# Designed miniproteins, single chains, continued (3), part 25

Each design is a single chain, and the fold is of that chain. pLDDT is the mean over its residues in the fold that is shown.

## One batch from the design tools (miniprotein)

Design m8852
Fold by ESMFold2-Fast:
Structure m8852 (fold): chain A 65 residues (1-65)
Amino acid sequence: SKEEAIKYLMEKYGLSEELAENVVNGIKTLAESGFSLRTIAQFVEAETGIKLSEKEVKEILELLK
């Protein structure tokens, strides 16, 4: 769920709930727009300073199902 993805980012990276929600929404939107896992990770790093691996982006997307 979206809530599980938000909680993951808050616990692992120390993000606020609001910032974690924005990151999750960004990941979802970019994935739905057909961007690669690598491109999604690069946009998250550019926006938030967080370095996600392609594997972590995939895991977050799996939590969102």
Scores: mean pLDDT 84

Design m8853
Fold by ESMFold2-Fast:
Formats: sequence, C-alpha cells, structure tokens
Structure m8853 (fold): chain A 147 residues (1-147)
Amino acid sequence: RDAGLAAARRFVRTLAELAGASEEDLARALELLDAIAAGDVERVRRILEEEEIENERLKEEVLELARQGDPLGFIRRFGESAFSTDDELLLEYLKLLLGKETADRLMAEGVDKVRRLVLLAALETNGVPREVAERSLNLEKMEKFEE
C-alpha cells in the first residue's frame, strides 16, 4: 500500500516539474494523494471545494478512490482522461494536479503536449532517465509522421 502512494507521489512530482507547476500547487496535489491513501474522504472533499472543481464526474471518481484508499487509481484515471476525447474532464484533472494557470496553459498548447508530459512522467517515475524517455517519444512521433 505504501508502495502505491510512493509511486503516485513520484509521478505527480515528476509531472509538476515537467509542466512547471508551482511548489504550492505541487504541495496541494501531494496532500490530495495522502488524503486519498488515508481514506480521508472529508479532507478530499475540502480540497475539491477549495480548488473549485465543478465537474461532478471527477468529484465522484476522486471521492470513491478515497473510500478505497487508492492513490494509484487516481493517477490511472488521470492518464485515461489524457488519452480520451473528454477535454473538459482532462482540464479539471490538470487543475487539481497542477493548478489552474498551468492547466490552462497546457490545454492551450494542446492535448498532444499533455499526453507527452504524462508519458515522460510515467517513464521517469519507473526509472527511465529523462534523456532516454525524450528520445523514445521523439522516435514514436517521427514514426507516426512517416505513415
């Protein structure tokens, strides 16, 4: 269980660094993961209210993950939103993880940028050096343009 929280925290720290999120936004995201892992549904609800999260589906998903004590499930659901067609849900996840300013900037840069950052954070969290992860994603992008 502690391993799941540690992995979720590493992913969020790496994503925040890659995205240029503030230390304050990172601290809040880590507090959210700690609250989910602890099953602290009331603390999770308060964080959602403080961040003015309007998406009822995201609220229901995050509160259910807190009841289950599953911070890795939160990261999984975020990853799924990044590779879906639900840009509204993705924006709300990004606001919750990285703060409104960083979320708005990333969505303006495009969903492909968000997907790249998610993949980089996942690879680096699993011990792949940033240089190797960046090269791997650049090769995949080149292959897609050759089709």
Scores: mean pLDDT 80

Design m8854
Fold by ESMFold2-Fast:
Structure m8854 (fold): chain A 95 residues (1-95)
Amino acid sequence: GVAELARALAAEIRENGGRVSAARVAELLREHLGVPAEQAEALAAAMRELTKSDYIPAKELADVAYEAAKRAGLPEELAKKIKDAAEAGAILALA
């Protein structure tokens, strides 16, 4: 669920010096929110395009993930859950 995703994102951010890889975000979305593989891959590609990087800084993660989710064609409710989990994960990692 959203809480498990937030904790997993926090761990990845801490492990990667305040950043998380687009590929790992997509994998965690598949694992915790059931995002289909095709949409998860599209979301990872959109995150790379938005940031011009394979790694997303914790402070940018919520906004980047939300925009990427919309570009990947995910429903608004799911995109909002992704944003909320990413924001919570970044807060947990920076605490």
Scores: mean pLDDT 89

Design m8855
Fold by ESMFold2-Fast:
Structure m8855 (fold): chain A 71 residues (1-71)
Amino acid sequence: SREEAEKQLLSLIVAQKFDEAREFVQQNRATLLQAAPGTQGNIFNTLVAASQLAPNQEAANFAQQLILELS
């Protein structure tokens, strides 16, 4: 599901597995960008949260870069 994909992406970014996170986004792009009516969460909210919860500046920068790339 999209919710599980968003959770997995957040976990990869927090764990600083950036190459795996990029591959995950590429393989799951359509699922992650899918908008559902009435959905409270979306990929951009997840990436903003990842930036705020980031263990260091490198992880925060990675999340911010993904926001720009997916916009």
Scores: mean pLDDT 75

Design m8856
Fold by ESMFold2-Fast:
Structure m8856 (fold): chain A 83 residues (1-83)
Amino acid sequence: AAPPRVLADKDTVKVGEKITVVATGSAPPLRLTLEKDGKVVAEAESAGPVLRFEFTAKEPGTYTARVESADGARAEKTIKVEK
């Protein structure tokens, strides 16, 4: 199967701004993990080939959205959050 993909509507945002993350994959279910400084701050899952997740950044820093499909394939996207 093709590897999953993860995209964010913005690469850089400010604290309090909403970010939309979209993950797609051919091997659902898809699981999304949002991490900051190696800590999980949010999770989402989809039973289908598309996962749409929205969140509001509460702290500045570097956030990484990781998606994993049922076949173990992974993809990630980094988002920078500023004050």
Scores: mean pLDDT 83

Design m8857
Fold by ESMFold2-Fast:
Structure m8857 (fold): chain A 83 residues (1-83)
Amino acid sequence: DPQAKADALYERSKDFGSERINLLQKALLYVALGKLEEAAEYIEKATGKKIDVETMSKEELRELAWEELIRLLEEEGQRRQER
C-alpha cells in the first residue's frame, strides 16, 4: 500500500522528534509556491541561521531547504540507532 508507506515515512520523520523537519518541509512547499520570503522564514526557524532572501534564487532556497532537511534526517537517524 503506497499510501501506508508514505504515511509511515511521514510519521517516522515526526517520531525523530524534529519540529525543525516539519518547518523545512513547509519551507519546501512555500518555495514550490513561489513564496520565497515565507520559505526563508521557515528555514531560519528550523536552522537558526539568517537567510538573505533578496540575494537568493528560488532554486538556491529549494536546495538549501532540502540539504538542511536531509542533514537533520541523517542526524535523527543516527540518534535512533544508539538506542
Scores: mean pLDDT 70

Design m8858
Fold by ESMFold2-Fast:
Structure m8858 (fold): chain A 69 residues (1-69)
Amino acid sequence: SNEEIGERLIAAGESVKEVSPIAGEYIIKAGELAKKGDIEGAIELLEEGAKLDPKSREGLLEGIKMLKE
């Protein structure tokens, strides 16, 4: 469900935030949007985060893939 996907993204973002605060923050916000059913907004935030923090790109792309399932 969108609720479960959103919670998984928030948890992942909190973990990422320990190493990459910017990428982690974008993932957390994307997860919050996903919980509200705003999947397109969540994807847009993850794409923006991937542009701002290339080192975290693979994790952000995995989040996008999860949202498109």
Scores: mean pLDDT 78

Design m8859
Fold by ESMFold2-Fast:
Structure m8859 (fold): chain A 71 residues (1-71)
Amino acid sequence: KELEEELERLRKGYEGVLDGFIQAADKAVASPNAPKEGVDALAEEILKFGEMAGPENLERAQAAVDRLRAA
């Protein structure tokens, strides 16, 4: 059970980081002058942490990247 608790804490940590990047992406979507290089780097980080946070969070990451790319 200790290992399960450690894995859950780790996943919660990655989820928190992902939430921060998704918020940054949503703000970038609202900004008409966001640089393309920054947008691409942000999309890459969102997908990376989405994978680490688990399958439900990967879906959230994909949706956030789709919104970011559509802007």
Scores: mean pLDDT 76

Design m8860
Fold by ESMFold2-Fast:
Structure m8860 (fold): chain A 62 residues (1-62)
Amino acid sequence: VEELVERLAELAGVSKEEALGLVDVLRTIGREGLIALLRSQGYSEERAEEIARLVEELLRRL
């Protein structure tokens, strides 16, 4: 779990605490909502999808 949190934090350019917060966002608004939110923050579609995939993996391991 820690390695996945570290990879997510690095990929998203955020702290580990913020990376964990993305799990709560995914739970609340779903995958499509998370991708839309990330794109509104300036991430490319490809990067937003990569981040969403890692957040989904992290959620499954929690």
Scores: mean pLDDT 79

Design m8861
Fold by ESMFold2-Fast:
Structure m8861 (fold): chain A 85 residues (1-85)
Amino acid sequence: SSAMAQGLALAREEARRLAEEKGAEVIAVASTQLGPHVFLGVAIARVDGKEEILYVVVEVRDGQVAKTEVLETYEQALKRVEELE
């Protein structure tokens, strides 16, 4: 659906934005839907020659980002989604 596509795109853009704000070189971005209103954005980035993965939980309401939270692991992201839903 268009709403799902919009949420996926917003999550990718939030992950990219946050990685770039850290001065990281963004290699790739991906996203997935974890709940009715909650999306996960993932950025694979390079900082000072080291690769890191950034996990960003994004809550989308009425086609807009309502909340963004950066987490260290995929498992932490899944737990956060359960707390939001």
Scores: mean pLDDT 83

Design m8862
Fold by ESMFold2-Fast:
Structure m8862 (fold): chain A 61 residues (1-61)
Amino acid sequence: SDLATPADALRAEIARLRAELAAVRAQLAQNPDDSVLVAREVGLEIRIIGLELDLELQAKA
């Protein structure tokens, strides 16, 4: 598939953010009290949810 649609761009960004979230979670497994990593995990989860909602609403544009 090509990246010509806004939906394709959103899917690519979601995939990248999920990879980043996995890396943050791996770090948290070793440092569970790191407040910076906890904040980053929460921020990434919220951003992914927002992009998934946007994808559902605008994926057909």
Scores: mean pLDDT 82

Design m8863
Fold by ESMFold2-Fast:
Formats: C-alpha cells, structure tokens, sequence
Structure m8863 (fold): chain A 66 residues (1-66)
C-alpha cells in the first residue's frame, strides 16, 4: 500500500497496545490506506511494517505523502 508520514505537532501519546509516546516533531511511517478519522476527532492508523494500530487526536498530528 501507499505510505504516509504522520508527524506530531505537539507532544502526544498514541493510544494502543502498547501506547506510543510521540515527541513534538516525531514522524512515523504509516500505511496510508489504514488512516481513518472518527466522529470523535481521533485519527486511527497502522504503523508501516509492524501492523500495530494506534489512535491519536487528529488535531495534534499532520499527515503527508511519504
């Protein structure tokens, strides 16, 4: 699938098992096809290569094509 870069715009913890702490400016390679924004304003994504699913507030991240 296509890759995207997910970048934290402020310090945030991505909720998952395990949770992942993201410092401001940290970028993650994510599977662009898995990105979904819920009605609650949370963005759910899957890490490229690992398949781990994580959720963050959409307001605290940016997504760009990798």
Amino acid sequence: GALADLTATEDVTAEGDPPLALAKGTSLAVDAETISVGADGNLTFTLAGTGQTLTVPASKVTVSPA
Scores: mean pLDDT 82

Design m8864
Fold by ESMFold2-Fast:
Structure m8864 (fold): chain A 72 residues (1-72)
Amino acid sequence: MEEVVKEIRELLEANKDLKISQYEELGRILGEKFGDKYSVEEIVEAVARALGVPYNPLDPLTLAIERGLRKV
């Protein structure tokens, strides 16, 4: 999980002005990199940790990332 948090933090630093649609794309990228090692829920929690916010499964950013991870 620490490696996932570090990768997310680096991606967020490169893209500080992300729109909600770009968080869905971030979810897709994270699913490709880590989906074979971690669950969707673990990856979403890692994103919350990288952002320094409490995990909230109903947050719009969390939902966008989940959509990307599910490739909807």
Scores: mean pLDDT 72

Design m8865
Fold by ESMFold2-Fast:
Structure m8865 (fold): chain A 102 residues (1-102)
Amino acid sequence: KKRIEEALKLIKEAESLPVEDVEKMKEYFNKAADLIAEHNVEGLIADYKEENPDISDEELETIKEIAYLVFKKIAQIDFDNYLKELLERKKREVEEARRRAA
């Protein structure tokens, strides 16, 4: 739960940045992706352990590693797409402001 709240805060901070700070937006989205992946892994592991109470800690750790990579990749793809849309929106706003000033 706390990880999702932290991820949402990072997304909001990225959205507030000027169009020039693309690298900082990427850093915030990458941190948000990590937090979302960690949250999803914890949920998956809790469910898996409940269904398989005799599972070894070693097997559980392997599942955690694989699940983290999968969830992180999904979150990264979603944020890459969102960043493209966000940047195009910000560029249009800057161009409109320049046209009004001219």
Scores: mean pLDDT 84

Design m8866
Fold by ESMFold2-Fast:
Structure m8866 (fold): chain A 79 residues (1-79)
Amino acid sequence: TGTEIGLAAAEQAKLAGKANNGLSAKSGAELGAEAGVHANDGEAGVAAGEGGREGGKLANSEEAVRTGEESRRRGLEVA
C-alpha cells in the first residue's frame, strides 16, 4: 500500500540521513511523497515527509528537513 511505501521510505530516510548528511533523507522523503500521491494516500506522504525531516535533523541538514516538511505538506493536502 501507499502507507507501507511511505513508512519504508521514512525509516530508510532517517537511517540514511544519519549516515550521509541527510542526502538520502531528502530523496526518501520526495519518493515517498510521490508514491503517496500516485496511490492517493496522503498518509504515506506525511510519513515519508516526517521521516525525511527527522533524518535531516539527525544529520543536521537543513535542506533535508525542508524537503521532509514539503513532502509532509503535500501528503496533508491529499489526506
Scores: mean pLDDT 68

Design m8867
Fold by ESMFold2-Fast:
Structure m8867 (fold): chain A 70 residues (1-70)
Amino acid sequence: MDYDSQIKKYEDEIKKDPTNVQAYVQLGMIYGRMGKYKKATDYFDKAVKLDPDNDVIKNSRKIAKKRADK
């Protein structure tokens, strides 16, 4: 899987629309899959700030944060 191409795509989507919750979620998932849990947590944190009632995103952030704090 080409993570670099996917990261570039979602970074460009955020530049076009900084309120694009799904782009932050996708970057969080990609960095999590790469084992970069600190970056994953940062992107999920931004997504939660934009959509604070979304329990799925909150749970993803919590999991990434626990792994980053290890």
Scores: mean pLDDT 82

Design m8868
Fold by ESMFold2-Fast:
Structure m8868 (fold): chain A 83 residues (1-83)
Amino acid sequence: MKETVERLIRLAEEGLRAIRAGDRERALAIAEEMADLLLANELPPEVRIAALRAINALIAFTPQGLKELERAIEELRRALEKL
């Protein structure tokens, strides 16, 4: 569980860099990998909600999505501290 949350945080941070670089293909690939982790792992609701928010932000690829992704990363980090 903890290792999965750490991987979700790393993927979301890579996604943030992809959006800032204008790399939509990378952002979509990261969203798919995050979605696969959610399907393969039993995660607390707060982690699942934050990860889904990150996935939606990566797919949207907008300035509003960038801010939402930053918030999702913060939520995932807070959830990790409770594990």
Scores: mean pLDDT 85

Design m8869
Fold by ESMFold2-Fast:
Structure m8869 (fold): chain A 64 residues (1-64)
Amino acid sequence: DEERIVLASEVGKLVYEKYKDKPLEERQKEAIKFANLALDKDVETLRKMIEALKEGKLDEAYKI
């Protein structure tokens, strides 16, 4: 589903932004890893993850 892929990409982008104080290589690796994990989730779950990430609640996003 195209919508699910777009949302998973947004999750990766938000993780990349949250790790701005880390080296570029580490930021990219974490963002890609999280986006890949997100691809197994449905659209509703992905929207909840994105909301948690936007609020800075990384631990909450990881358990969704």
Scores: mean pLDDT 75

Design m8870
Fold by ESMFold2-Fast:
Structure m8870 (fold): chain A 89 residues (1-89)
Amino acid sequence: GGVEAGERGAREGAKGAKEAKNSKGASAATAAAIGSIGAQFSAEKGLSSDREAALEGARVGEGAAERAGDEGGKKGAERAAEAAREGAE
């Protein structure tokens, strides 16, 4: 479903950001980057019919992972859910 996959994409980005915060240092930055890439990939594969919503969710999760840690990822997930619902409409 569009809503679930969009949310999941953003949550994968949030996981990357949280892992970055937890790891500290250079390992943290690498974890965040991998998490955001995984979020985008996962969202695209999960939402063929709602691709635009999934891509938007993944993109927001990526931004959160790079900059805002787990708090930004949470906000990204909420926004992704909104976008997914809008797209599924």
Scores: mean pLDDT 50

Design m8871
Fold by ESMFold2-Fast:
Structure m8871 (fold): chain A 73 residues (1-73)
Amino acid sequence: SMAEKIRKEGEEIIEELEKLVEEGTSRENILTAIGYILRLMGMEIDARLSGDEEAKKVAEEYLKKAMELFKKM
């Protein structure tokens, strides 16, 4: 399902963002984190356009987690 695909890719993105937070704040890490957030925003848009309410909720959940991690940088 689209929701399952977004959950898998979202988990991978969150893992990478957590690693960036752990490595510490740098210009390169901030730019990389922005790139991941933009990918999650694209997933949210795709889910919204698909009309899949479950996929939309999953994408919004991962975007929220990513923004919380970004705030720690």
Scores: mean pLDDT 87

Design m8872
Fold by ESMFold2-Fast:
Structure m8872 (fold): chain A 66 residues (1-66)
Amino acid sequence: MEELIEEAAEIAASGNIAKISGVALRGLGAILDGNAEEALALAEGLLRAGEMPETAERIIEKAREL
């Protein structure tokens, strides 16, 4: 879990919009797959990097409902 959070945060901190959006899309995909752990890790990575906070919070809320 922590390893995935660190990886997501590193990607999000790159300043590359396509990569940042990719992390958010992976988090949404994890929710659709019922994978709460992966969704939470990807969203936490976004929050640590300070990127897409509204989207990250929405992913976390949905993941906690799984």
Scores: mean pLDDT 81

Design m8873
Fold by ESMFold2-Fast:
Structure m8873 (fold): chain A 95 residues (1-95)
Amino acid sequence: MLTEEEAKEVLEKFKEVTTKDMDEVAKMVKEGKTEIDKLFAEGLRRALEGLKRVLPKSMFPELQALLEELLKLAKEKGLKDTAKVLEEEIERLKS
């Protein structure tokens, strides 16, 4: 399990990488490669399950805030499958 300092660094890096990947996926979707959104969404779900296993529960509020920011970006970019996965993961964190 990560320390809170390690968890913060991991979440910041995850946000940076995921935001860049969402920009690339949005480009591909706009070019007609709509299946890439679904593939990215499945990859994101798996990455989030991995993160939740190593993150201390004290960092779950910061993870939730990050996912809410990513959800806003996914909706703005029209990434419907990615947005759905983010909504489902946010709901799971609230339970």
Scores: mean pLDDT 86

Design m8874
Fold by ESMFold2-Fast:
Structure m8874 (fold): chain A 55 residues (1-55)
Amino acid sequence: MVEKLKEALDYFDVEIDGKFDTLFRVALQYFEKETGLEVDGKFDEKFKKLVEELK
């Protein structure tokens, strides 16, 4: 779990850094796959808001 958490946090760091295009989609898919959970509408919505703030 700690390894997956580190990857999720790393993704957030990259997202804030303005690398939200391809990396955003890849990281999101990878996160869902690795954690074994589905990103619900709320989780996806928060990611969209974060991306919109960066843009």
Scores: mean pLDDT 55

Design m8875
Fold by ESMFold2-Fast:
Order: sequence, then structure tokens, then C-alpha cells
Structure m8875 (fold): chain A 86 residues (1-86)
Amino acid sequence: SNKEKAVELLMRVGSLLLGLETLALTEGLTEEQQKLFDEAVEISNEITRLYYEEDLNDPEVLKKIEELAKRFEEIAKEILEMLKAQ
């Protein structure tokens, strides 16, 4: 169902965000990494808003969550690649 898919995406984004927050606290972030991290936090907040405040049976709401989750994963990958290069 759309709701089950939205829950899966919300949980995946939450898990990735926790990992990024842990890295930020333990290793610190450069200015460039901090800007990407701030964008990731804003995206996570919007996914949470859509999940709790919008109709998850609306396919347009699910599509927005999917697009935001994809962007979040792209940012998370970019931060991790930058950290590997340090």
C-alpha cells in the first residue's frame, strides 16, 4: 500500500539521518559538508511533515515523499564520498 511504502521511506531516511548526525558529532563537518547536511535535515523534516499532515492515500503525496527520499539518499552518498576522500 502507499502507506506501507511511505513508512519504509520514512524509516530509511530516519536511519540515514541518524548515521549522518553521528558522523557530524564524532568527526565534525567541513563548511561544504555542513551545507549538504543542513539540506538533508530540511528534506527529512519535509518528509516527516508530508507523512503526518498529508493524505498518504494520495499518489501525489507518495510521489513527493519518493522524490524527497531519493534526493536525501543522493546527499547522504555525497557526504559519505567526501568523508572517504578526507
Scores: mean pLDDT 84

Design m8876
Fold by ESMFold2-Fast:
Structure m8876 (fold): chain A 60 residues (1-60)
Amino acid sequence: MSQEEIQKMLEGLQNAESVAAAASVAAELAKLGLMDPQGVLDARRAKTAEEARAAALAGI
């Protein structure tokens, strides 16, 4: 895959609105040997929790 194609997939993963959509992209990246799908999903969940915490603090 080209560097541009990889970058596009990573942006799609970051912009995924659901865990299912993120899992689909992560599975394709894992099939190409680029990352571990479980690790990607765990990172996404951690990011979502961090964003929720930051939003709560901003509301104070």
Scores: mean pLDDT 61

Design m8877
Fold by ESMFold2-Fast:
Structure m8877 (fold): chain A 89 residues (1-89)
Amino acid sequence: SLIERIRAEEAELIAANADDPEKVLEIRRQALARIIAYELLTSTSRALAETIIRAEKGDKSVPESSLKLAEASLKSGDELLREEYEKLK
């Protein structure tokens, strides 16, 4: 999972900077911020991905405005949305 990758990266960076307490605190802070951002975006990214998949499968009940927003986010490089979309294919 992304969270497990973030934690693994955090552990490696802390090990590489074990003699620098200030750098270790910054590494921990950045890892926590990434995890919080991921959790907050996961539910919305999944809903947007489901909207795209439903439309691709011919669900005409999908609102056009919702589909346009989801497609725009995917094209703008939203990695969380892209990962959820790829998983649902």
Scores: mean pLDDT 80

Design m8878
Fold by ESMFold2-Fast:
Structure m8878 (fold): chain A 61 residues (1-61)
Amino acid sequence: MLPTEDELIEAAGRGEEAARAMLDRLEALTQAEHPDERPLTDEQREGILRGLREAWEGRRR
């Protein structure tokens, strides 16, 4: 099962390494479900990680 958006945001709150590990897991699961999809580029990965960090910082915790 794909990680939820909440799980990805929580991983970003735990730190950069945790966020990258969760994104790697999401990519692996997405590739398994959709083998014809292209892998994310480094730019796309960094954009997602930045967005997740911003989302976590926006949560009132």
Scores: mean pLDDT 72

Design m8879
Fold by ESMFold2-Fast:
Structure m8879 (fold): chain A 58 residues (1-58)
Amino acid sequence: SAARAEEVEQIVEELARMIRERKSVDLTPILQRMRALGLTPEEIAEVVRRAVELAREG
C-alpha cells in the first residue's frame, strides 16, 4: 500500500540521519517498527543498505 511504502521511506531517511550523525543509538524501536509493517528479513536488509548509501551521499 501507499501508506506502507511511505513509512518505509521515512525509516530509510531516519536511519540515514542516525548513521550520518555517527551516534550510538538504540535501533530496537526502528527494527520493531519495520517488523510491525510486515517487512521480511530480506526487506529489512535492503532498507539498511539504502540507508547506508543515503548516509554516504551526505
Scores: mean pLDDT 79

Design m8880
Fold by ESMFold2-Fast:
Structure m8880 (fold): chain A 69 residues (1-69)
Amino acid sequence: SEYNKLLQEADELYAKADQDPENARDYLRQGGEKRAQGFYTYSPLLGTAMKLQEDALVEQRAAELEAQR
């Protein structure tokens, strides 16, 4: 399933964010985009809504990771 593949790619990007704090924001954004694309293949409306939510959560999480450095 393309949905499962995109979610797996998102999880791999989130793992990279934990391993490379300097580039964590970029990895979290890429992961969020892959996750939103996954939801989009299931429902375009859900995918669009999830992207807006993910953008906000990515900024919050990136700030948390930076504060832990």
Scores: mean pLDDT 76

Design m8881
Fold by ESMFold2-Fast:
Structure m8881 (fold): chain A 89 residues (1-89)
Amino acid sequence: MTLAVGKVTVKLKKDTTKEEAEKLGKEMAEAAAKVPGVLSVRVSVSGNTVTVAAVADSREAAEAAVKAAAEVAKKNPLTESVETEVTDL
């Protein structure tokens, strides 16, 4: 079993409030955490950037978690860009 980390980095519009960024981060983390095989999820908010990282028990679970979190971000009108990364541990 190869552990994997899925990371989603979201850049929000310049005038996004801290509360709006934190709310998006929470919604993204909740979506990722619902994916079978996800072991832990961490959220970081820095200015208008939200990062969600999920540790999973497989690459497939990490990719599914990244997809779920990215879909939440893409539905938010404050989202300017979404970057996704999956790395085997």
Scores: mean pLDDT 84

Design m8882
Fold by ESMFold2-Fast:
Formats: C-alpha cells, sequence, structure tokens
Structure m8882 (fold): chain A 81 residues (1-81)
C-alpha cells in the first residue's frame, strides 16, 4: 500500500468539518475514521464509493487507505498500552 500524505477531496471535507488537518497520517486517519462513523454506517455503492452518515461519498481507494492506516494505528496503540 502507498503512503498518502494528502487526503482526497472527500476526506478533506470531513476533516475540515471536524477541524482536522487535511493530511493522511495514522493519527488523522484514526480520528477521521472514528468521527465520520466510516466503520459502522459506510456502505459501498455500485460506483465504488462509501457513503457516510454525514452524506459524504468517499472513493473505495481512499476509504481502503484510511481504514488500513486506522487499523494499523489502532494495533500499534494496543501494543503500546
Amino acid sequence: MEELRELPPELKAIAEKYGLPPVFTPEQATLLYSKAGLDENAVLDEDGYYVTPDGFRIPKEAYDRLKAAADEEMARLKAES
């Protein structure tokens, strides 16, 4: 998987709503994943977009990267604490 420093436009909109920097880091990915409810109410549509409860449409590639980064960060935090 590629490391992505800048968030896709859809994720930037969510980040701006929650006052977060528009960067794709493990910390920001975890916060966005949690605050946007992407793991509970996000549904993959026929065009490859996840629709959040807030109405944002996130491309599958962006969602997959966000989820992978969040999962990795959560695993790291569990190992450290």
Scores: mean pLDDT 67

Design m8883
Fold by ESMFold2-Fast:
Order: structure tokens, then C-alpha cells, then sequence
Structure m8883 (fold): chain A 78 residues (1-78)
């Protein structure tokens, strides 16, 4: 249904914000990372943030997304 699509769009928006913030934080800690590696970190962070947001209860979605994004971005750039 359109309502289900709208909820997914909101989850994607939340995951994108989490992934951008996590990738910026990780890039600051790993300044030697290539632009290609930073993009890879963002893509992985986005995927993990979206997965975590979908699996978490509504009141924990943002924190779950941020945690998953940070772990993925750091692991990719380390």
C-alpha cells in the first residue's frame, strides 16, 4: 500500500541522515581514506542503518540506525 511505501521512505530518510553523520565522523578519524573508500563506507553505513531502523521498535529506530551506521562506517575505513 502507499502507506507502507511512505513509511519506508521515512525510514530511508532517517537512515541517510545517520549514514552521512557516521561517515563524516569516521572520515575525520581516518583522514587518509580515499574518496572511493569514504563512498563505500557511506553505502555500507546506509544499508546497515536502514536494516537496524526496520528491526528496531519505533522509539529506538533513530538510535539503532546511528549505532549501526557508526559501526559500519568505522569498520569500512579502519
Amino acid sequence: SMAEVEEEVELVGLAMRAALEATREAEARFPEASPQKVLEAFIRALGEALRAAREAPPERREEAARRAAREAAEKTLS
Scores: mean pLDDT 88

Design m8884
Fold by ESMFold2-Fast:
Structure m8884 (fold): chain A 96 residues (1-96)
Amino acid sequence: MEDLKLLEEASKLLEEFADTLVKLEEGKLKEEDKEKVIEKLKELIKKAEKVIERLRKLYEENKDTNPELAEGLKLRIEMLEKLIEKLKEYIEKLEK
């Protein structure tokens, strides 16, 4: 089921974002090359933006016919967008 696979992919990505943010906050990435950390964060943002586009398309297709699925999709989109903003703030801080 393509819809279930996309929801699972989004959930795994949310977990990867949460783990990355925890490592940034705990300073576990401070010993890594700054440029490599920035590149990793930018790649994660790009991956999330692609998943968000797929989630938004699925949301529009289901919002009137499957409101429970649509609500779950909307929640994942909002969570991913918030995490992208947090990573962008960390990139800005690291580039200073």
Scores: mean pLDDT 78

Design m8885
Fold by ESMFold2-Fast:
Structure m8885 (fold): chain A 71 residues (1-71)
Amino acid sequence: APLDAAQRAEAEAQLERERAEARALLEARGDEELLEAMEVQEAGLRALLEGAPQAEIEALRARIAEIIAAL
């Protein structure tokens, strides 16, 4: 089922937090591949807002988190 208004706002807030944190690290390093990973994460969270399968979004976020944690 698609997200309700409260869940959508929460997902958008989470996206903004994750973007700000990742961007600060990636800007310091200048890593193009990690910047691309952040873009993929944003696309995944936007797909969640459009009602994409939750399991696929979760797997995508986990993968990107692993890349960022490697910094």
Scores: mean pLDDT 67

Design m8886
Fold by ESMFold2-Fast:
Structure m8886 (fold): chain A 96 residues (1-96)
Amino acid sequence: MASEEQKKRAQEIMKKTDEIIKEINDILKENPNAPIDIKIQMTIMMFVATVVRSEMYFVLTNEGISDEEREKMLENAEKVVEDIEKRLQQIKKQLS
């Protein structure tokens, strides 16, 4: 079973991925004439966020995962989310 600390981290990551997906959808709706390469990048970031969210579900529910493996999954997910957030802020500046 995941620790309470690991569950809290996984839930926070899931919340951030939900916020990222919503923000990307909003940007795409507000910028229908955005360059195609930007639209592709945003779509890829949305899929990556969805994958990370699914991995967090496994951290919360899978008893077969070791504590060491859970920690690595959490650390990797936190880094991926941070990288997406930074890229999304750069795209927002380019579209403004």
Scores: mean pLDDT 86

Design m8887
Fold by ESMFold2-Fast:
Structure m8887 (fold): chain A 112 residues (1-112)
Amino acid sequence: HMTEEERELRERVRAIADELLKHVPPEYQEKFRALVDEVIDALARRDYEGFLENVRKLVEEAKKAGVDPDTVRALVSAILSEVIRYTRKHRPEELERVLKLAREALDIVASA
């Protein structure tokens, strides 16, 4: 079940991902788009463990594809910024959990 606000969040995050995917080699773009969709889907379902696992997979695949670590960090940061903005406006009771999740996701990227 997806609300209109969740659909708008998903569309904004996908647009950010599409822009950053222009910097990924063409042969990996489809795979990375699928991985980003899995990250967005887990987050939309509030599957925070699945979100962190999908961030780990995205980082691992980016390393294999030779994608610049700064591009991966920018992508994850942009996704987290949109989710934090959405949470503050629509689900403020979840803000502490989402901020903790954001720190954990950025730690995964930093350790890569």
Scores: mean pLDDT 76

